# Designs tried in a protein design run: designed miniproteins, single chains, continued (4). Part 92

Each design is a single chain, and the fold is of that chain. pLDDT is the mean over its residues in the fold that is shown.

## One batch from the design tools (miniprotein)

Design m15390
Fold by ESMFold2-Fast:
Structure m15390 (fold): chain A 116 residues (1-116)
Amino acid sequence: MEIKVSERERNGLKITTFELSADRTVLFASLDGVPVGVAAVSVTGDEALIRFHVEPEYRGRGIGRTLLREALEIAAERAGLPVEQLKARARVLADNEAAIRLAREMGLEVPAELLD
């Protein structure tokens, strides 16, 4: 199994993207070589499931927003749809109210079954 790797600079962050399969992608956000956030994207038809986490000490710096935007762009590209037509859902920790609010603000659904 060949994993495709690419790197991109976004808002001062290095985003490293690992394409695990046609429907699964993982993104790592790094700041000065230190991993500070991660997002995992799964696409099935017009639906996307995005799991994301930002290290607590790095929250409030726009890292989660940058990761979610990159994840949504990748999901939309893989679905062959504009992002506004993508049915995106987020899986987050139930006690991470800031992550839940951010996901909803960016148009993702956060159903109870996807709260960990």
Scores: mean pLDDT 78

Design m15391
Fold by ESMFold2-Fast:
Structure m15391 (fold): chain A 86 residues (1-86)
Amino acid sequence: SAEAAAEEAARRVREELAATPGASEEAIERVAELAREAGLAAAAGDDAAALRLLAEAVRVLAEAGVISPEEAEEALRLLEERLAAV
């Protein structure tokens, strides 16, 4: 189901970030929830909403210091290109 797939995506994000130095519990849970919401939006056919939620997750990761500002800028550019194609 879409909900089960979204929960699985959130679980994988939590596991990956829990192994990442510098990721706070609060940042991990916020990113996991954004991943879950993005998965649900994609399953509903709302690709634009899914991409915007993923962009917010990238910003949270940058604010938390998990990824560099340069990595965040590149990821956001790719997501904006994807959004323009939807």
Scores: mean pLDDT 83

Design m15392
Fold by ESMFold2-Fast:
Parts: structure tokens; sequence; C-alpha cells
Structure m15392 (fold): chain A 64 residues (1-64)
């Protein structure tokens, strides 16, 4: 369901924030959420307001 997809995307966003220095890929994050990369990117943007790539760029800037 939409709620389940949104919850999974939020859980993955939390995991990213807990390990900002990890070399995450969008494909890996989508797999953890149980979604295709396209579905994950769309849902992640709906939940967080940003794309997964933008979120990863931000986290990398914090780890540097």
Amino acid sequence: TREERRRRAAEVARLMAEQPARPWTVAELARLAGMSPAAFSRTFREVTGVSPRAALAYLRSLAA
C-alpha cells in the first residue's frame, strides 16, 4: 500500500542519517525499501521533500 511504501522510505531515510559516511547507492537504498529505484525515488521525495541523490549529497557534505 501507499502507507507501507511511505513507511519503508522513512525507515531508509533514518538509516541513511545514522550512517552518513557509508557509500550508499540509490539502488541499495531502493532494495532495502523493497522498491524499484524509480518507485523509491518518487516515494522518498514525497516523504522527505528531496530526492535520494540530493539527500546523499547533503549527508556526504556533513561527513566531510
Scores: mean pLDDT 81

Design m15393
Fold by ESMFold2-Fast:
Structure m15393 (fold): chain A 87 residues (1-87)
Amino acid sequence: SEEKREKIRKAIAAMFLGLSGLVAAELGDVETAERDFQAAIELAKEISPEAAKHFERALQAVREGNLDEARKHLLEAMKILDKAVEE
């Protein structure tokens, strides 16, 4: 269905933006990290509030300089999104 295709596109986009945000954070580009994580949060909200919450926690961890915590929450968000687009 078109709804399922749109959900998959948004999930993939959110996952790529989350990964982009983490890479930017690890390179010290906090401005890009914040922008990309915020975009991932907005897309994830339309699919899974639980995934969006993990992206929010990843962004908070980036702001606190805790990249290990940011990676944990990003991975959990991606796992939730992947599962949310399954049948």
Scores: mean pLDDT 89

Design m15394
Fold by ESMFold2-Fast:
Structure m15394 (fold): chain A 108 residues (1-108)
Amino acid sequence: APPGVAFVLETPGGHTVLFAAGAREPVTLTVTLGGKTQTVTAGAGEMALYLYSAAGELLAEFRGEGREGSREAAERAARFLLEKGYASAEEARAFREFAVSAVDAAEA
């Protein structure tokens, strides 16, 4: 199985999502946003999702443990994006589906 899954998404509003899901071992994702170095770490069996502004400010953090908890955290993140107007209903749904698929891939 892969060690985990990590990805970076940018929303149309200029927000950046860092996603990390650890499978059998921890996963760390390091990126530069708005001139700041940002690091997201997910432990084995954990999902971490960090939402940043275009300036590199942390706006929200979502974490889940195990497949069910990680899926729930992804659903909370998608709802947050929709409720704050950072994503449309369709974009939030697509994000949720992708994040859930990434959790499943990390735990395969």
Scores: mean pLDDT 74

Design m15395
Fold by ESMFold2-Fast:
Structure m15395 (fold): chain A 66 residues (1-66)
Amino acid sequence: MKLLVETTLNVTEFIGLVLRLMGDPRIEVKILGENKLLVETTLDEESFKALVEELRSDPRIKVEEL
């Protein structure tokens, strides 16, 4: 499953997000820009839903399911 993630985070917080996501070997991150990521996952449905909910809990992070 794929996510497009756009943020208004500063550079330090954005790098922190990238490192958190890359910590799971089931998550592949492609940096499309300073504040934009393509996230591809092999997560199960429950783990994927939990990730989407966690990301959407921050109003500075916008998530679009692809």
Scores: mean pLDDT 83

Design m15396
Fold by ESMFold2-Fast:
Formats: structure tokens, sequence, C-alpha cells
Structure m15396 (fold): chain A 113 residues (1-113)
């Protein structure tokens, strides 16, 4: 119930930002919404909102975070190749992201087995 209420608020905030042409603000709300659905285990909705955030602000810090979280989702689904691809995209936008570097190396080691 609390998580569902938070999702509804973030959806309204994202739509309001889109109506105003504020793509950076919309991407921020969509990235938070994607993370909320990820925590709820709804990976299909999480992916949808992360992809939408990337489309609205493709070179932003929000896009970097969305790529990192997409890498984590695909890793959890066993798609190691997509996980590597998305972590590499996250690092291209944010080269100093230690968590993305560590996760990329972890996935590469698992794929090499």
Amino acid sequence: DELKRRAEILEEEAEEAKKKGDNESAAEHLTRLGHLYYLMGDYEKAIKYYEEAIKLAPESKEAAAAYENLGEIYYKQGDLEKAIEYYEKALKLDPENERAKENLEKVKKEKAK
C-alpha cells in the first residue's frame, strides 16, 4: 500500500514534468519509479520506466543510474550479456562509478565460467 502510493505520486510527478517539457525532472521521477518497481520485484515495469528515463535524458546522471539498474535486473534474470552491456553503458556516462565497475567485473567472471 505505501509502495503503491509512492508509485502513484511519482507517476503523477513524471507526467507533470513531461507536460512542462522538463525532461531532466521527468527522467529523475521515472528513474525513482523504476527503482521502486525493482524493489517490488516488478522487473517488467522497472525496465519500462528506466528505458523511458533514458529516452528523455540519454546523457544524464539519471540515464547512468538507469543503465546501472538495468544491468542489475538483467543479471538477476540470468542474461549476463545484457547485464555487461548495460553496466558498460553506465560506466561510459559515469566512469567513476565504483559499484558499476565491481558489478561489471563480477558478471564478467561468472560468464567466463
Scores: mean pLDDT 87

Design m15397
Fold by ESMFold2-Fast:
Structure m15397 (fold): chain A 79 residues (1-79)
Amino acid sequence: MEKNKGGTEANYAIAELQRKAIEYHGDKSKKDDYKAYELAVKELLKEEYREWMSKAKTKEEADKKLEELVKKAKEKVKK
């Protein structure tokens, strides 16, 4: 059995973060954004994943949550 089969809004948020990370990975001018998105994915999988899954019932709420995690990750990537 594998993951990635839709089921919750959390999967969309994770997929979106991974998509952005791949996009920025190819663009050297966005290397810090790439790292931030990668870190945000790890945060979602570590702890935040369970918390926001109970709250995110729509795509809009899922997007809001992932942007929040990306923002925190960007601050950490900036040292």
Scores: mean pLDDT 63

Design m15398
Fold by ESMFold2-Fast:
Structure m15398 (fold): chain A 87 residues (1-87)
Amino acid sequence: SAEELYEQGKKALAQRKYEEAVALFKKAIELDPDNVLAWINLGQALLRLGKYEEAVEYFEKALKLDPNNQIAKVNLKMAKELIEKKK
């Protein structure tokens, strides 16, 4: 189920298995695209992998689903700042 994939993704993220977490969260959002936390956690895993531009896309998607989500707003700002510092 989408919930099982999301829980497996969170476990992978906690174990710092970031590539595994990304794959699991992508599968979770394919089954349940309205899971805002799955989009946020996918973006966070991508930040840990240094994939800042990809992380921005997922945080922006989370904000389209939940425009007032403070976790997504904070992470989006952080991802954009990291991109600016690397250019």
Scores: mean pLDDT 87

Design m15399
Fold by ESMFold2-Fast:
Structure m15399 (fold): chain A 119 residues (1-119)
Amino acid sequence: MIKLVESGGGTFKVGSSVTLTGKVSGTDFSKSLLSWWRQKPGEPLRFVASISADGKKTWYDPEVEGRATISVDFSKSTVTLNLSDLEVSDTATYYIVASTTTNGPRLVFGEGVQVTVEE
């Protein structure tokens, strides 16, 4: 069973940065596409960034491209999202998500962490 635990949420100021960390366990790390998704107030769940299990390929939503960096730490089994130049519109619940083919193709979501951005 895949277990996903997020950390790094809280309240941040406009123009600052946030580092969100997702701890991944209970899966073969090398076989999962790992991603960050977010849900803004009153909006649908949206993709933010993904990284291949080998850390060599990254993909970003155009809204965060240039501000977001996704990375993996294989020794800690963590996926980190750094989002810089924060705006009030970055206020959302952020989820670490694992895409896996174990027992068929499926998405596994973490519990989510709240990020609030204020002026």
Scores: mean pLDDT 82

Design m15400
Fold by ESMFold2-Fast:
Structure m15400 (fold): chain A 66 residues (1-66)
Amino acid sequence: MEEAEKHLQKGRELYKQGKYDEAIKHFEKAIELDPNNKEAWLELARAYSAKGDFAKAAQYGKKAVE
């Protein structure tokens, strides 16, 4: 739980820096550790949207609301 939150926070920091690929890796780690963390799925969707990958953004965004 704490490790998943650390990866989520690191991903958010990288996202703010425009390092979307690195942010995605940390959000993926957060999901691997806690797949029920809807916030991690939402952040992953946002990162893909920022890269212009709207198909993946929509796919992962659905996981955040289900």
Scores: mean pLDDT 83

Design m15401
Fold by ESMFold2-Fast:
Structure m15401 (fold): chain A 70 residues (1-70)
Amino acid sequence: LEEKLERAREKLVEAGFTDEQAERLASNIVAGTDDDQIDAAVNTVLQLRERLKQAELAPPVPLEKIKASK
């Protein structure tokens, strides 16, 4: 249990979450997810992080342009 929590935390940190955010997210994933599904849950969070990171790293644009860019 602890080792899976630490692995999930490390994956989240590698994706750019802070240690605090990663620990909290990993704990929630472990508490709410079966051991076999932890990796899938972590992967979902990592995908969300990558999408958010891309949006934040994009040049500052008005909300209208952000929606129109789709």
Scores: mean pLDDT 66

Design m15402
Fold by ESMFold2-Fast:
Structure m15402 (fold): chain A 75 residues (1-75)
Amino acid sequence: VAHDEDVKETIERVKELLKEAKESEDPNKAVALLAAAEILFSLASFKASPEEVEEMRKLLKETRKEVDEKIEKLK
C-alpha cells in the first residue's frame, strides 16, 4: 500500500489546530487556527482515505460553527 507518513502527520496537526481553535477565547486566533487547519486538510485530502477525509470534514464543520459563533458576537 502507499506509504502516507506525511499525510498522517498532517491529519494529526489538523486535529490539534481544530481543538485549539475551539478552545481559543480570542476570535482572531480561532479564525487563524481554523484557516491553518483548512489549508493543511486540503493538502492531506488528496492522499487521505475517504474515512479520514470524512472525519476531518466533520471536525472542520463543528469547529467552523464554534468560530462563527465567536465572530457573530463581534458584529
Scores: mean pLDDT 76

Design m15403
Fold by ESMFold2-Fast:
Structure m15403 (fold): chain A 55 residues (1-55)
Amino acid sequence: MGPLTETLRRAAEASTDPEARRHFEEAVRAAEAGNLEEFREHAEKGSEALSRELG
């Protein structure tokens, strides 16, 4: 498994926003399934939610 999957797991655990956490968890699942389109969509949505929380 690539470093990106591990990074997303850490992001999910570190996220205080429930929406960001859910998106990162779904991105990990998509990566595990080999679905790159869903992986990108959920990773971007999670990052946007986290960025909105941080500023």
Scores: mean pLDDT 75

Design m15404
Fold by ESMFold2-Fast:
Structure m15404 (fold): chain A 100 residues (1-100)
Amino acid sequence: MLQLHESGGGSFASGSSVELSAQVSNAGSLEIQFSWYRDNVLIDLSPSSRLHGRFQISQSGNTAYLSMVDLREEDSGVYQFQARRDEEVAWGEGVEVVVH
């Protein structure tokens, strides 16, 4: 069973930068697919997305990162990480980000 540990939430001033991280345990040797959600909505970082350029997703080993720059009040919400390995899906507990 995959386990997730999320960190990096809190209260931030508008214009700030923050990095959220999620570490996957019990990943084994299988490829893990990572996704980030805000208030149960998938964060789309394709070039057509309004978040492209301010939000970036990166990965190192079994740890995924969501980097956010130029934070706005509209970026406030509960950020939740999902890891998928074949048919197995694990969700993080969620981290709250409040922008004021």
Scores: mean pLDDT 77

Design m15405
Fold by ESMFold2-Fast:
Structure m15405 (fold): chain A 58 residues (1-58)
Amino acid sequence: SSEAEAISRVARHEALKLGLSEEQAEELGRMARDLLEAGHSGREVGKALRERMEQLLG
């Protein structure tokens, strides 16, 4: 969906701003899309992305 595509792009952009690699940013973008397509809410997706970003940074 266009919404999943937009949120995937935002997730990728935010990951790059945090200093993650392009490969990690692509992974996070795919994760966001997959979770939205599986029926998760934006809040749930945001939480999962933050937890994954923290794992990659720490």
Scores: mean pLDDT 83

Design m15406
Fold by ESMFold2-Fast:
Structure m15406 (fold): chain A 71 residues (1-71)
Amino acid sequence: KPAPVSVEIESPVKDPSAKEEDTAAFIAEMARQAGSDLAPEDFRAVADDAGSETVDGALSRAFNSMRLEAR
């Protein structure tokens, strides 16, 4: 059965707040995998500081912050 063509692959998350929450959760998971005992609040601050940056920017900020603390 054919489907309508009015379908977009665009993410349902358009609000910046939703993106921040998603990014924060992802960063928290990374912290657990790294074996870091850092509070998720620290990673949330990094994600929040990213502001209107793309996910790539937020990840770079979080990675840089963790790198400095881990080393």
Scores: mean pLDDT 54

Design m15407
Fold by ESMFold2-Fast:
Structure m15407 (fold): chain A 86 residues (1-86)
Amino acid sequence: SLKEEIRKLVFEEAEITMKIMLLYVEKKVIEKEIEELEKLPKTKENEEKIKELKKKLEEIEKEIEELNKKSEEIRKKLEELLKELK
């Protein structure tokens, strides 16, 4: 039914929103770790750690972007279904 389809999309949107929030927390933790490492002497070990953390940031940013696109698609579907109820 239309009502069940709307409920499913609402729950999927809630789950995506929670995932995005958790990824933003992860991103902030990694950004802070990079800032602290950049204050230390430029050893090969510290430079490699910064490089790996920056790669993780890029992966997190890509995942957030993909989840935001899915969220936008769900929102558009919800708007269309809600118009059918009017």
Scores: mean pLDDT 87

Design m15408
Fold by ESMFold2-Fast:
Structure m15408 (fold): chain A 53 residues (1-53)
Amino acid sequence: MEEREVRSLLDLARYILELAKRGDEFAKPAAETLLRSPDPEVQRLAREALAAM
């Protein structure tokens, strides 16, 4: 990934997806918050997290 991307948000989104796959209830509100991100990759990961629940 390039310096222009918010790498910490992408890492957070991947972590939330893993929590969602484990059935962690915290993952739902976190994924809903990430859907508001302007980053399309973060939004995609957030949608996958919600679908995994």
Scores: mean pLDDT 75

Design m15409
Fold by ESMFold2-Fast:
Order: structure tokens, then C-alpha cells, then sequence
Structure m15409 (fold): chain A 88 residues (1-88)
């Protein structure tokens, strides 16, 4: 339930307003709802708090691709690959 996921993320942010994971969860929910501008905003907040988040970088790349911005999509996908490589 996407609405339940939003409520859970909002409760996390109420306790910790700098929770990168809560912003990533909100971005994912809005991405699934097709609300790409909201998804983009939440993923941008997540990477500002924790740039070592390959999921947020990758989904931002997907959003830019859906918007027709292939150049930005490539940059964000490359960043996702770099961040993922650091975990190994």
C-alpha cells in the first residue's frame, strides 16, 4: 500500500528529519505513483544527506530518461555505478 508507505516515511521524518532512507522511500513511492517531479525532489533530498545511495542515483537517472533528458540520465546512472562500486 503506497499510502501506508508514505505514512511510515513521514513518521520516520517526524523523529529524524535528516533520514536519507525515509526520503528514498518517499521518492520510490512517488515514482511508483508516476509523480515524477515529487519523486525527483525526494531523491535529491536523499542524496544531499547521503550521497552513498546507488538506488537514489539510479532512479533519478530513470526519471531524467522518462523526461527525455538523456544527457542527465547518463550522468546519474554513471554516478549510481560509481557509488555501487564503492560498496565492494
Amino acid sequence: DLEKAIKYAEEVLKADPNSASAYTNLGRVYYEKGELEKAKEYFEKAIKIDPDNPEAWRLLGDIYEKEGNTEEAAKYRAKADEVEARRL
Scores: mean pLDDT 84

Design m15410
Fold by ESMFold2-Fast:
Structure m15410 (fold): chain A 107 residues (1-107)
Amino acid sequence: AEEKIKEAEAILKENPDNAGAWLVLGRAYYELGDYEKAVEAFEKALSLIKDPNSLLRIEALVLLGEAYYKLGDKEKAIKYFNEAYQIASKIDPELAEKLKEMIEKIK
């Protein structure tokens, strides 16, 4: 996790608009239990994703939902999982079913 933070920070120093690198940074913070920093990184990634129906956008929304759930914000977690589910329903039916199951589990 700490090594991944350094790796992602090095990429972002050269390309601060790399949404994928922000997702890597957020996941590394999530693994360390720093859910607040994970949310910051995932929100930054989401802001950089221009395609509204991309797999990368689904990933960012799922990771935001997971981080908010860990922070105890079930309402925001469900909101982001539902946004991810709506996109996945159009482009990845298998992922959509997994997201639907996650939403039902945390209700």
Scores: mean pLDDT 85

Design m15411
Fold by ESMFold2-Fast:
Structure m15411 (fold): chain A 77 residues (1-77)
Amino acid sequence: DLLQQALDLLAKAYRRARENGDTETVKLVAEAIDALVNGDIEKALELLEKAKERAEKNGDTETAEYVNKAIELLKKI
């Protein structure tokens, strides 16, 4: 299940961003998860692209990688 795999990756991104004190990335990932639960894949992808950009600007390559993998899975749905 691509959606379940994407949600698992986003949970990992959320945890890492929270541990690093990046409240904006946490917010963007949480909003994206909410969009996915409501079936709004387009809105989720928009929010995740913003989360990825923020993580990259902060030098958090692991969070950016988790978010990017989730984006690629969601694009296949």
Scores: mean pLDDT 88

Design m15412
Fold by ESMFold2-Fast:
Structure m15412 (fold): chain A 68 residues (1-68)
Amino acid sequence: SAAEELEKALEFLKSIPGVEAEKIGEDKIVAKTTLSVEQQIGLVLRLIGDFPSLEVSLKGDEITIKAK
């Protein structure tokens, strides 16, 4: 389910050095990164592949994840 994928995505992001992830409400994760642009793009692509029930977006240094 999307809720299970959100919890797994949060734990995954928390495990990455240079990523500060927080759950906002019940259906959204916001992660701020100190990663390079190339590393951020790679992380977003991995999240899209691993969590198909979630919508992933990148804006500046911030990754936002929502349930679809």
Scores: mean pLDDT 84

Design m15413
Fold by ESMFold2-Fast:
Structure m15413 (fold): chain A 84 residues (1-84)
Amino acid sequence: MSQQERRLNRIIGLTLRAVAALESGDKEAFLRDVKALADEVNSLPNPTEWDIRILKRLAELAREHGVEEAAKYLEDAYQKMLSK
């Protein structure tokens, strides 16, 4: 497995884990996992449209479930990725 494949698998794993935590009502685990995901994506030299879309969708889910801190963290992360 290449470094890029390991990173992709980590991003996918963090995304699935975050969604599972949110659906189970574990808002603390959700916040922890979305922060880890946002930091991982933000560490990329050139994040893809897919990476940004995942962060946007998680921010929407965070707002729908009242996890305001997670929504703000994710929104700040993808806005930084879009800024030049």
Scores: mean pLDDT 79

Design m15414
Fold by ESMFold2-Fast:
Structure m15414 (fold): chain A 59 residues (1-59)
Amino acid sequence: AEAARQAAEARAGELGYKAMHEDVDLQIEKLREALAQTTDPLVKDSLEYAIELLEKKKK
């Protein structure tokens, strides 16, 4: 039902694809730092999954 907002976000992502590559890398590094600091197994799984999704999006 949020088709207009989703379309705008998709277009922004496509237009900023090359410029946003570095931002994605920075987000992955921050998540890896959080993963190293956490001891909760559920939080670790969530962070690992988020990192995997960002790496997949980068490709």
Scores: mean pLDDT 67

Design m15415
Fold by ESMFold2-Fast:
Structure m15415 (fold): chain A 89 residues (1-89)
Amino acid sequence: MKEKLKKFIDDVKSGKIKPEEVLNTEVDRSTLLAILRAIGYPDARLGGSPEGLEKFREAVESLKTLTDEEQDKIVDLILKYGIDTPPLK
């Protein structure tokens, strides 16, 4: 589970998984919402709207600034709290 979640974050950060692809499944959308909450975007909405897509791009940029330690903490928070993941600060 933890390895799969780390791979997902890395694939999103590297552009291997594009924003449009993540929006295609409920599970991937829920996982990304949890990640967004952990990095400080609790009000992010991943609907098919242009506004949602812009916020998604901003969040992906923020993911690229994370250290390996911060990324590991986010993974642990998501595994513990799921969609209700608290912000890392």
Scores: mean pLDDT 67

Design m15416
Fold by ESMFold2-Fast:
Structure m15416 (fold): chain A 84 residues (1-84)
Amino acid sequence: MKYLELGREYLKQAKFDKAIEYYEKALEEDPENAEAYENLGETYLAEMNFEKAIEYYEKALELDPENERAKENLLLAKKLLFEE
């Protein structure tokens, strides 16, 4: 079962609800899947839901502190949320 890969395919198609559904299924199989949290962050960032993007990137970094992409995107999401 390739839920993480299915989520990425839906994200590429801008089908954000489907991407979220499959990333959540990936987390049901492995609640410590840092990549699934990172991909949820990316999906919420694309939807301009910066608060949820921050939440999921923080979870990804709790599990994988060396993830430079998640660090960069967390900083971006925080800047976008606070640039009112």
Scores: mean pLDDT 85

Design m15417
Fold by ESMFold2-Fast:
Structure m15417 (fold): chain A 64 residues (1-64)
Amino acid sequence: MDEKVEKEVREKALEATKAGKDAAFTAVVREDADRTEVVVGISSSYSGVEGEVRTLVIHKPEAS
């Protein structure tokens, strides 16, 4: 996995933690020829807390 993708996933995870004390997150990585997609799901076990899904698209560097 590219360092850039890994860093963005970690930053989104930390951001989710700051938003709520009891939040769970899941990241799914899908790689294509020209890009890497990361889907981050945020949820909580507490009633009334909103769940959120974010998709990050990272373009891979074009190799000559």
Scores: mean pLDDT 56

Design m15418
Fold by ESMFold2-Fast:
Structure m15418 (fold): chain A 55 residues (1-55)
Amino acid sequence: ATPEQQRADELQREAVRALANGDPERSLKYAEEALKLDPTHTGARRLLEVAREKL
């Protein structure tokens, strides 16, 4: 994996943690940042949708 893909994976995990802690706004920001680094990241895209629906 590229460094960008590894960072996107880390940001996806942070987005999951933020959502679990009841912070969908922070989750949305992490998911957006992950998609800027890896636009093909399916997990981050799904989290962006979930976080947006929680707002």
Scores: mean pLDDT 82

Design m15419
Fold by ESMFold2-Fast:
Structure m15419 (fold): chain A 61 residues (1-61)
Amino acid sequence: GDVYSNSLKLLQETLDLASRYVENPGDEESLKRAEELAKQSVLSLLGLSVVDTVKEQVKKL
C-alpha cells in the first residue's frame, strides 16, 4: 500500500519543483532535484507493477 502513496508523493514533489523552475528558470538546483525525483518515481512505479504481478500469480497457485 505505502509504495503507491510514496510514488504519488514523489510525483507531487516533482511537479512542485517544476513549478518553481518555471517561476525561476535559472534555478539549477530545482531542475536537478526534479530530475532525481522523476527517476525515483518511475523506478517505484515499475517496481510496484512487477512485484504486484508476481504476488498475484503466487497467490493463485
Scores: mean pLDDT 65

Design m15420
Fold by ESMFold2-Fast:
Structure m15420 (fold): chain A 64 residues (1-64)
Amino acid sequence: MPELEEVASAQIGDNLLRVVRDKADPSRYLLVVTFPDGTQRAVPLADSLAAAQAAAANIAAEAA
């Protein structure tokens, strides 16, 4: 059961990207990517929202 708080989301092409924060550890950010086939991947990003958003944008550009 993910105790995750969504802080940002974006649709990049056919991929849905969500930046989430762990409610038990609010210093940790994860990127959850949902691919068009329904496959999901969680990637640890950073200890700051700005760094997490920058990493998410880079991953989205590589996936497109």
Scores: mean pLDDT 68

Design m15421
Fold by ESMFold2-Fast:
Structure m15421 (fold): chain A 71 residues (1-71)
Amino acid sequence: SSLTAESYYLAGLRLYQEGRLEEAAEWFEKAIELDPNFAKAWEALGRVYEALGRHEEAAEYFAKAKALDPA
């Protein structure tokens, strides 16, 4: 099995759908460690932190994702 940023992102997305928010964040963080330009993973972290009520941190992650969007 290949461990890629995409595979970590998909694992995090599954955990997010199960309501396992803290674990989802860990997998999205691993995706970003492998690919810091992976905008979807930054957006996903924002969504997790928003769901946890941590709105200021969520806003920072969303801003990072937006900055990485192709023109």
Scores: mean pLDDT 84

Design m15422
Fold by ESMFold2-Fast:
Structure m15422 (fold): chain A 113 residues (1-113)
Amino acid sequence: MEEANRIAGEVASRVLALRAAGKTPEEIADEVADFIVELLEKGYSEEAIANALGTVFGILAARTDEESQAAMEEGRAFGRELYRDYKAGKPVEEIRKKVRDRILEAIQRGEAA
């Protein structure tokens, strides 16, 4: 299985399970941030990180199928930025905080629909 496709499926399942369990936006954002940091530390590819964040944004930020495409592309672009920041030696805690904050914004945008 393509690694990026496996990771996208895993993050989708995690996010949907957290929502089904009634987790708060803050709990969802923390879990996603921890997962993305784990992927970066384990040496996953730029495409795997991009696809993970694209999937998360598509689920959390989109109100319609049309908006889902735009949200997924926004998430992919953010994932590529995070991968490059990590490779440039930015502190892991700074990267984690950036993910958490952006996921919280994505949830708020989706729930306002």
Scores: mean pLDDT 83

Design m15423
Fold by ESMFold2-Fast:
Structure m15423 (fold): chain A 87 residues (1-87)
Amino acid sequence: ASATLNALADAAESGDDDLALSEALNLTPENLVSIGATPGQAQAIIDAIRAGNIDVAVQVALAVKYSQEGNPGLAAVHLNKAVELTQ
């Protein structure tokens, strides 16, 4: 679980969108709930990532990065953007 979140933060730092999608495929719903998603939002995000939505994966990677940096405001902005992209 923490290894997946660390890999996503690294993908966000490097700006590698393909790496963000690849690493995001390893996400669990519990990983997303730990960064502020509801269970329903977590499932919608995972479904979009499994469908190959790279923009959702990039926004999740940025949310993880900012969460780990102790910036909950930016983490929430990127998590909310990921949720919007699942609509």
Scores: mean pLDDT 87

Design m15424
Fold by ESMFold2-Fast:
Formats: structure tokens, sequence, C-alpha cells
Structure m15424 (fold): chain A 72 residues (1-72)
């Protein structure tokens, strides 16, 4: 459920003090670095990053791994 995942990302961002502008910037950067990743893969990587306080580079790596799983 893509809409539920979007809500979880926004809620996690609020809990961590991350702005909506910062969330969008991270989504755009992950998409730029992993252009074949689905919106779901990008949002799942971002949600995990926000929940576990991961770096942008770590979120990009997770998005690449999720995208590879989608191609199986």
Amino acid sequence: DLEELKKKVKEAAKKKGVTDEQVQAWIDEIRARVPDASEKAILEALYKGLSENLSLDEMVQIAKELQAQEKK
C-alpha cells in the first residue's frame, strides 16, 4: 500500500525533526542515484533510514538492494 507507506515516511520524519523539504530532497537524490528503483523501493529505503538514523548513502544502498529484489 503506497499511500500507507507515504504516511509512515511523513510520521517518521516528524518524529526525527526532519522537514517535508528535506524528505523530498532525499527522495529526489535516491531517485537520481537509483533511477530504476520503484517509488515503493525509494520510500521503503527512506522509511528505514529515518527509523534507524541511517545516512543518505546507506538509504541509496538499501534502495539498490530493494530494486534488485524487484527484478527477481
Scores: mean pLDDT 81

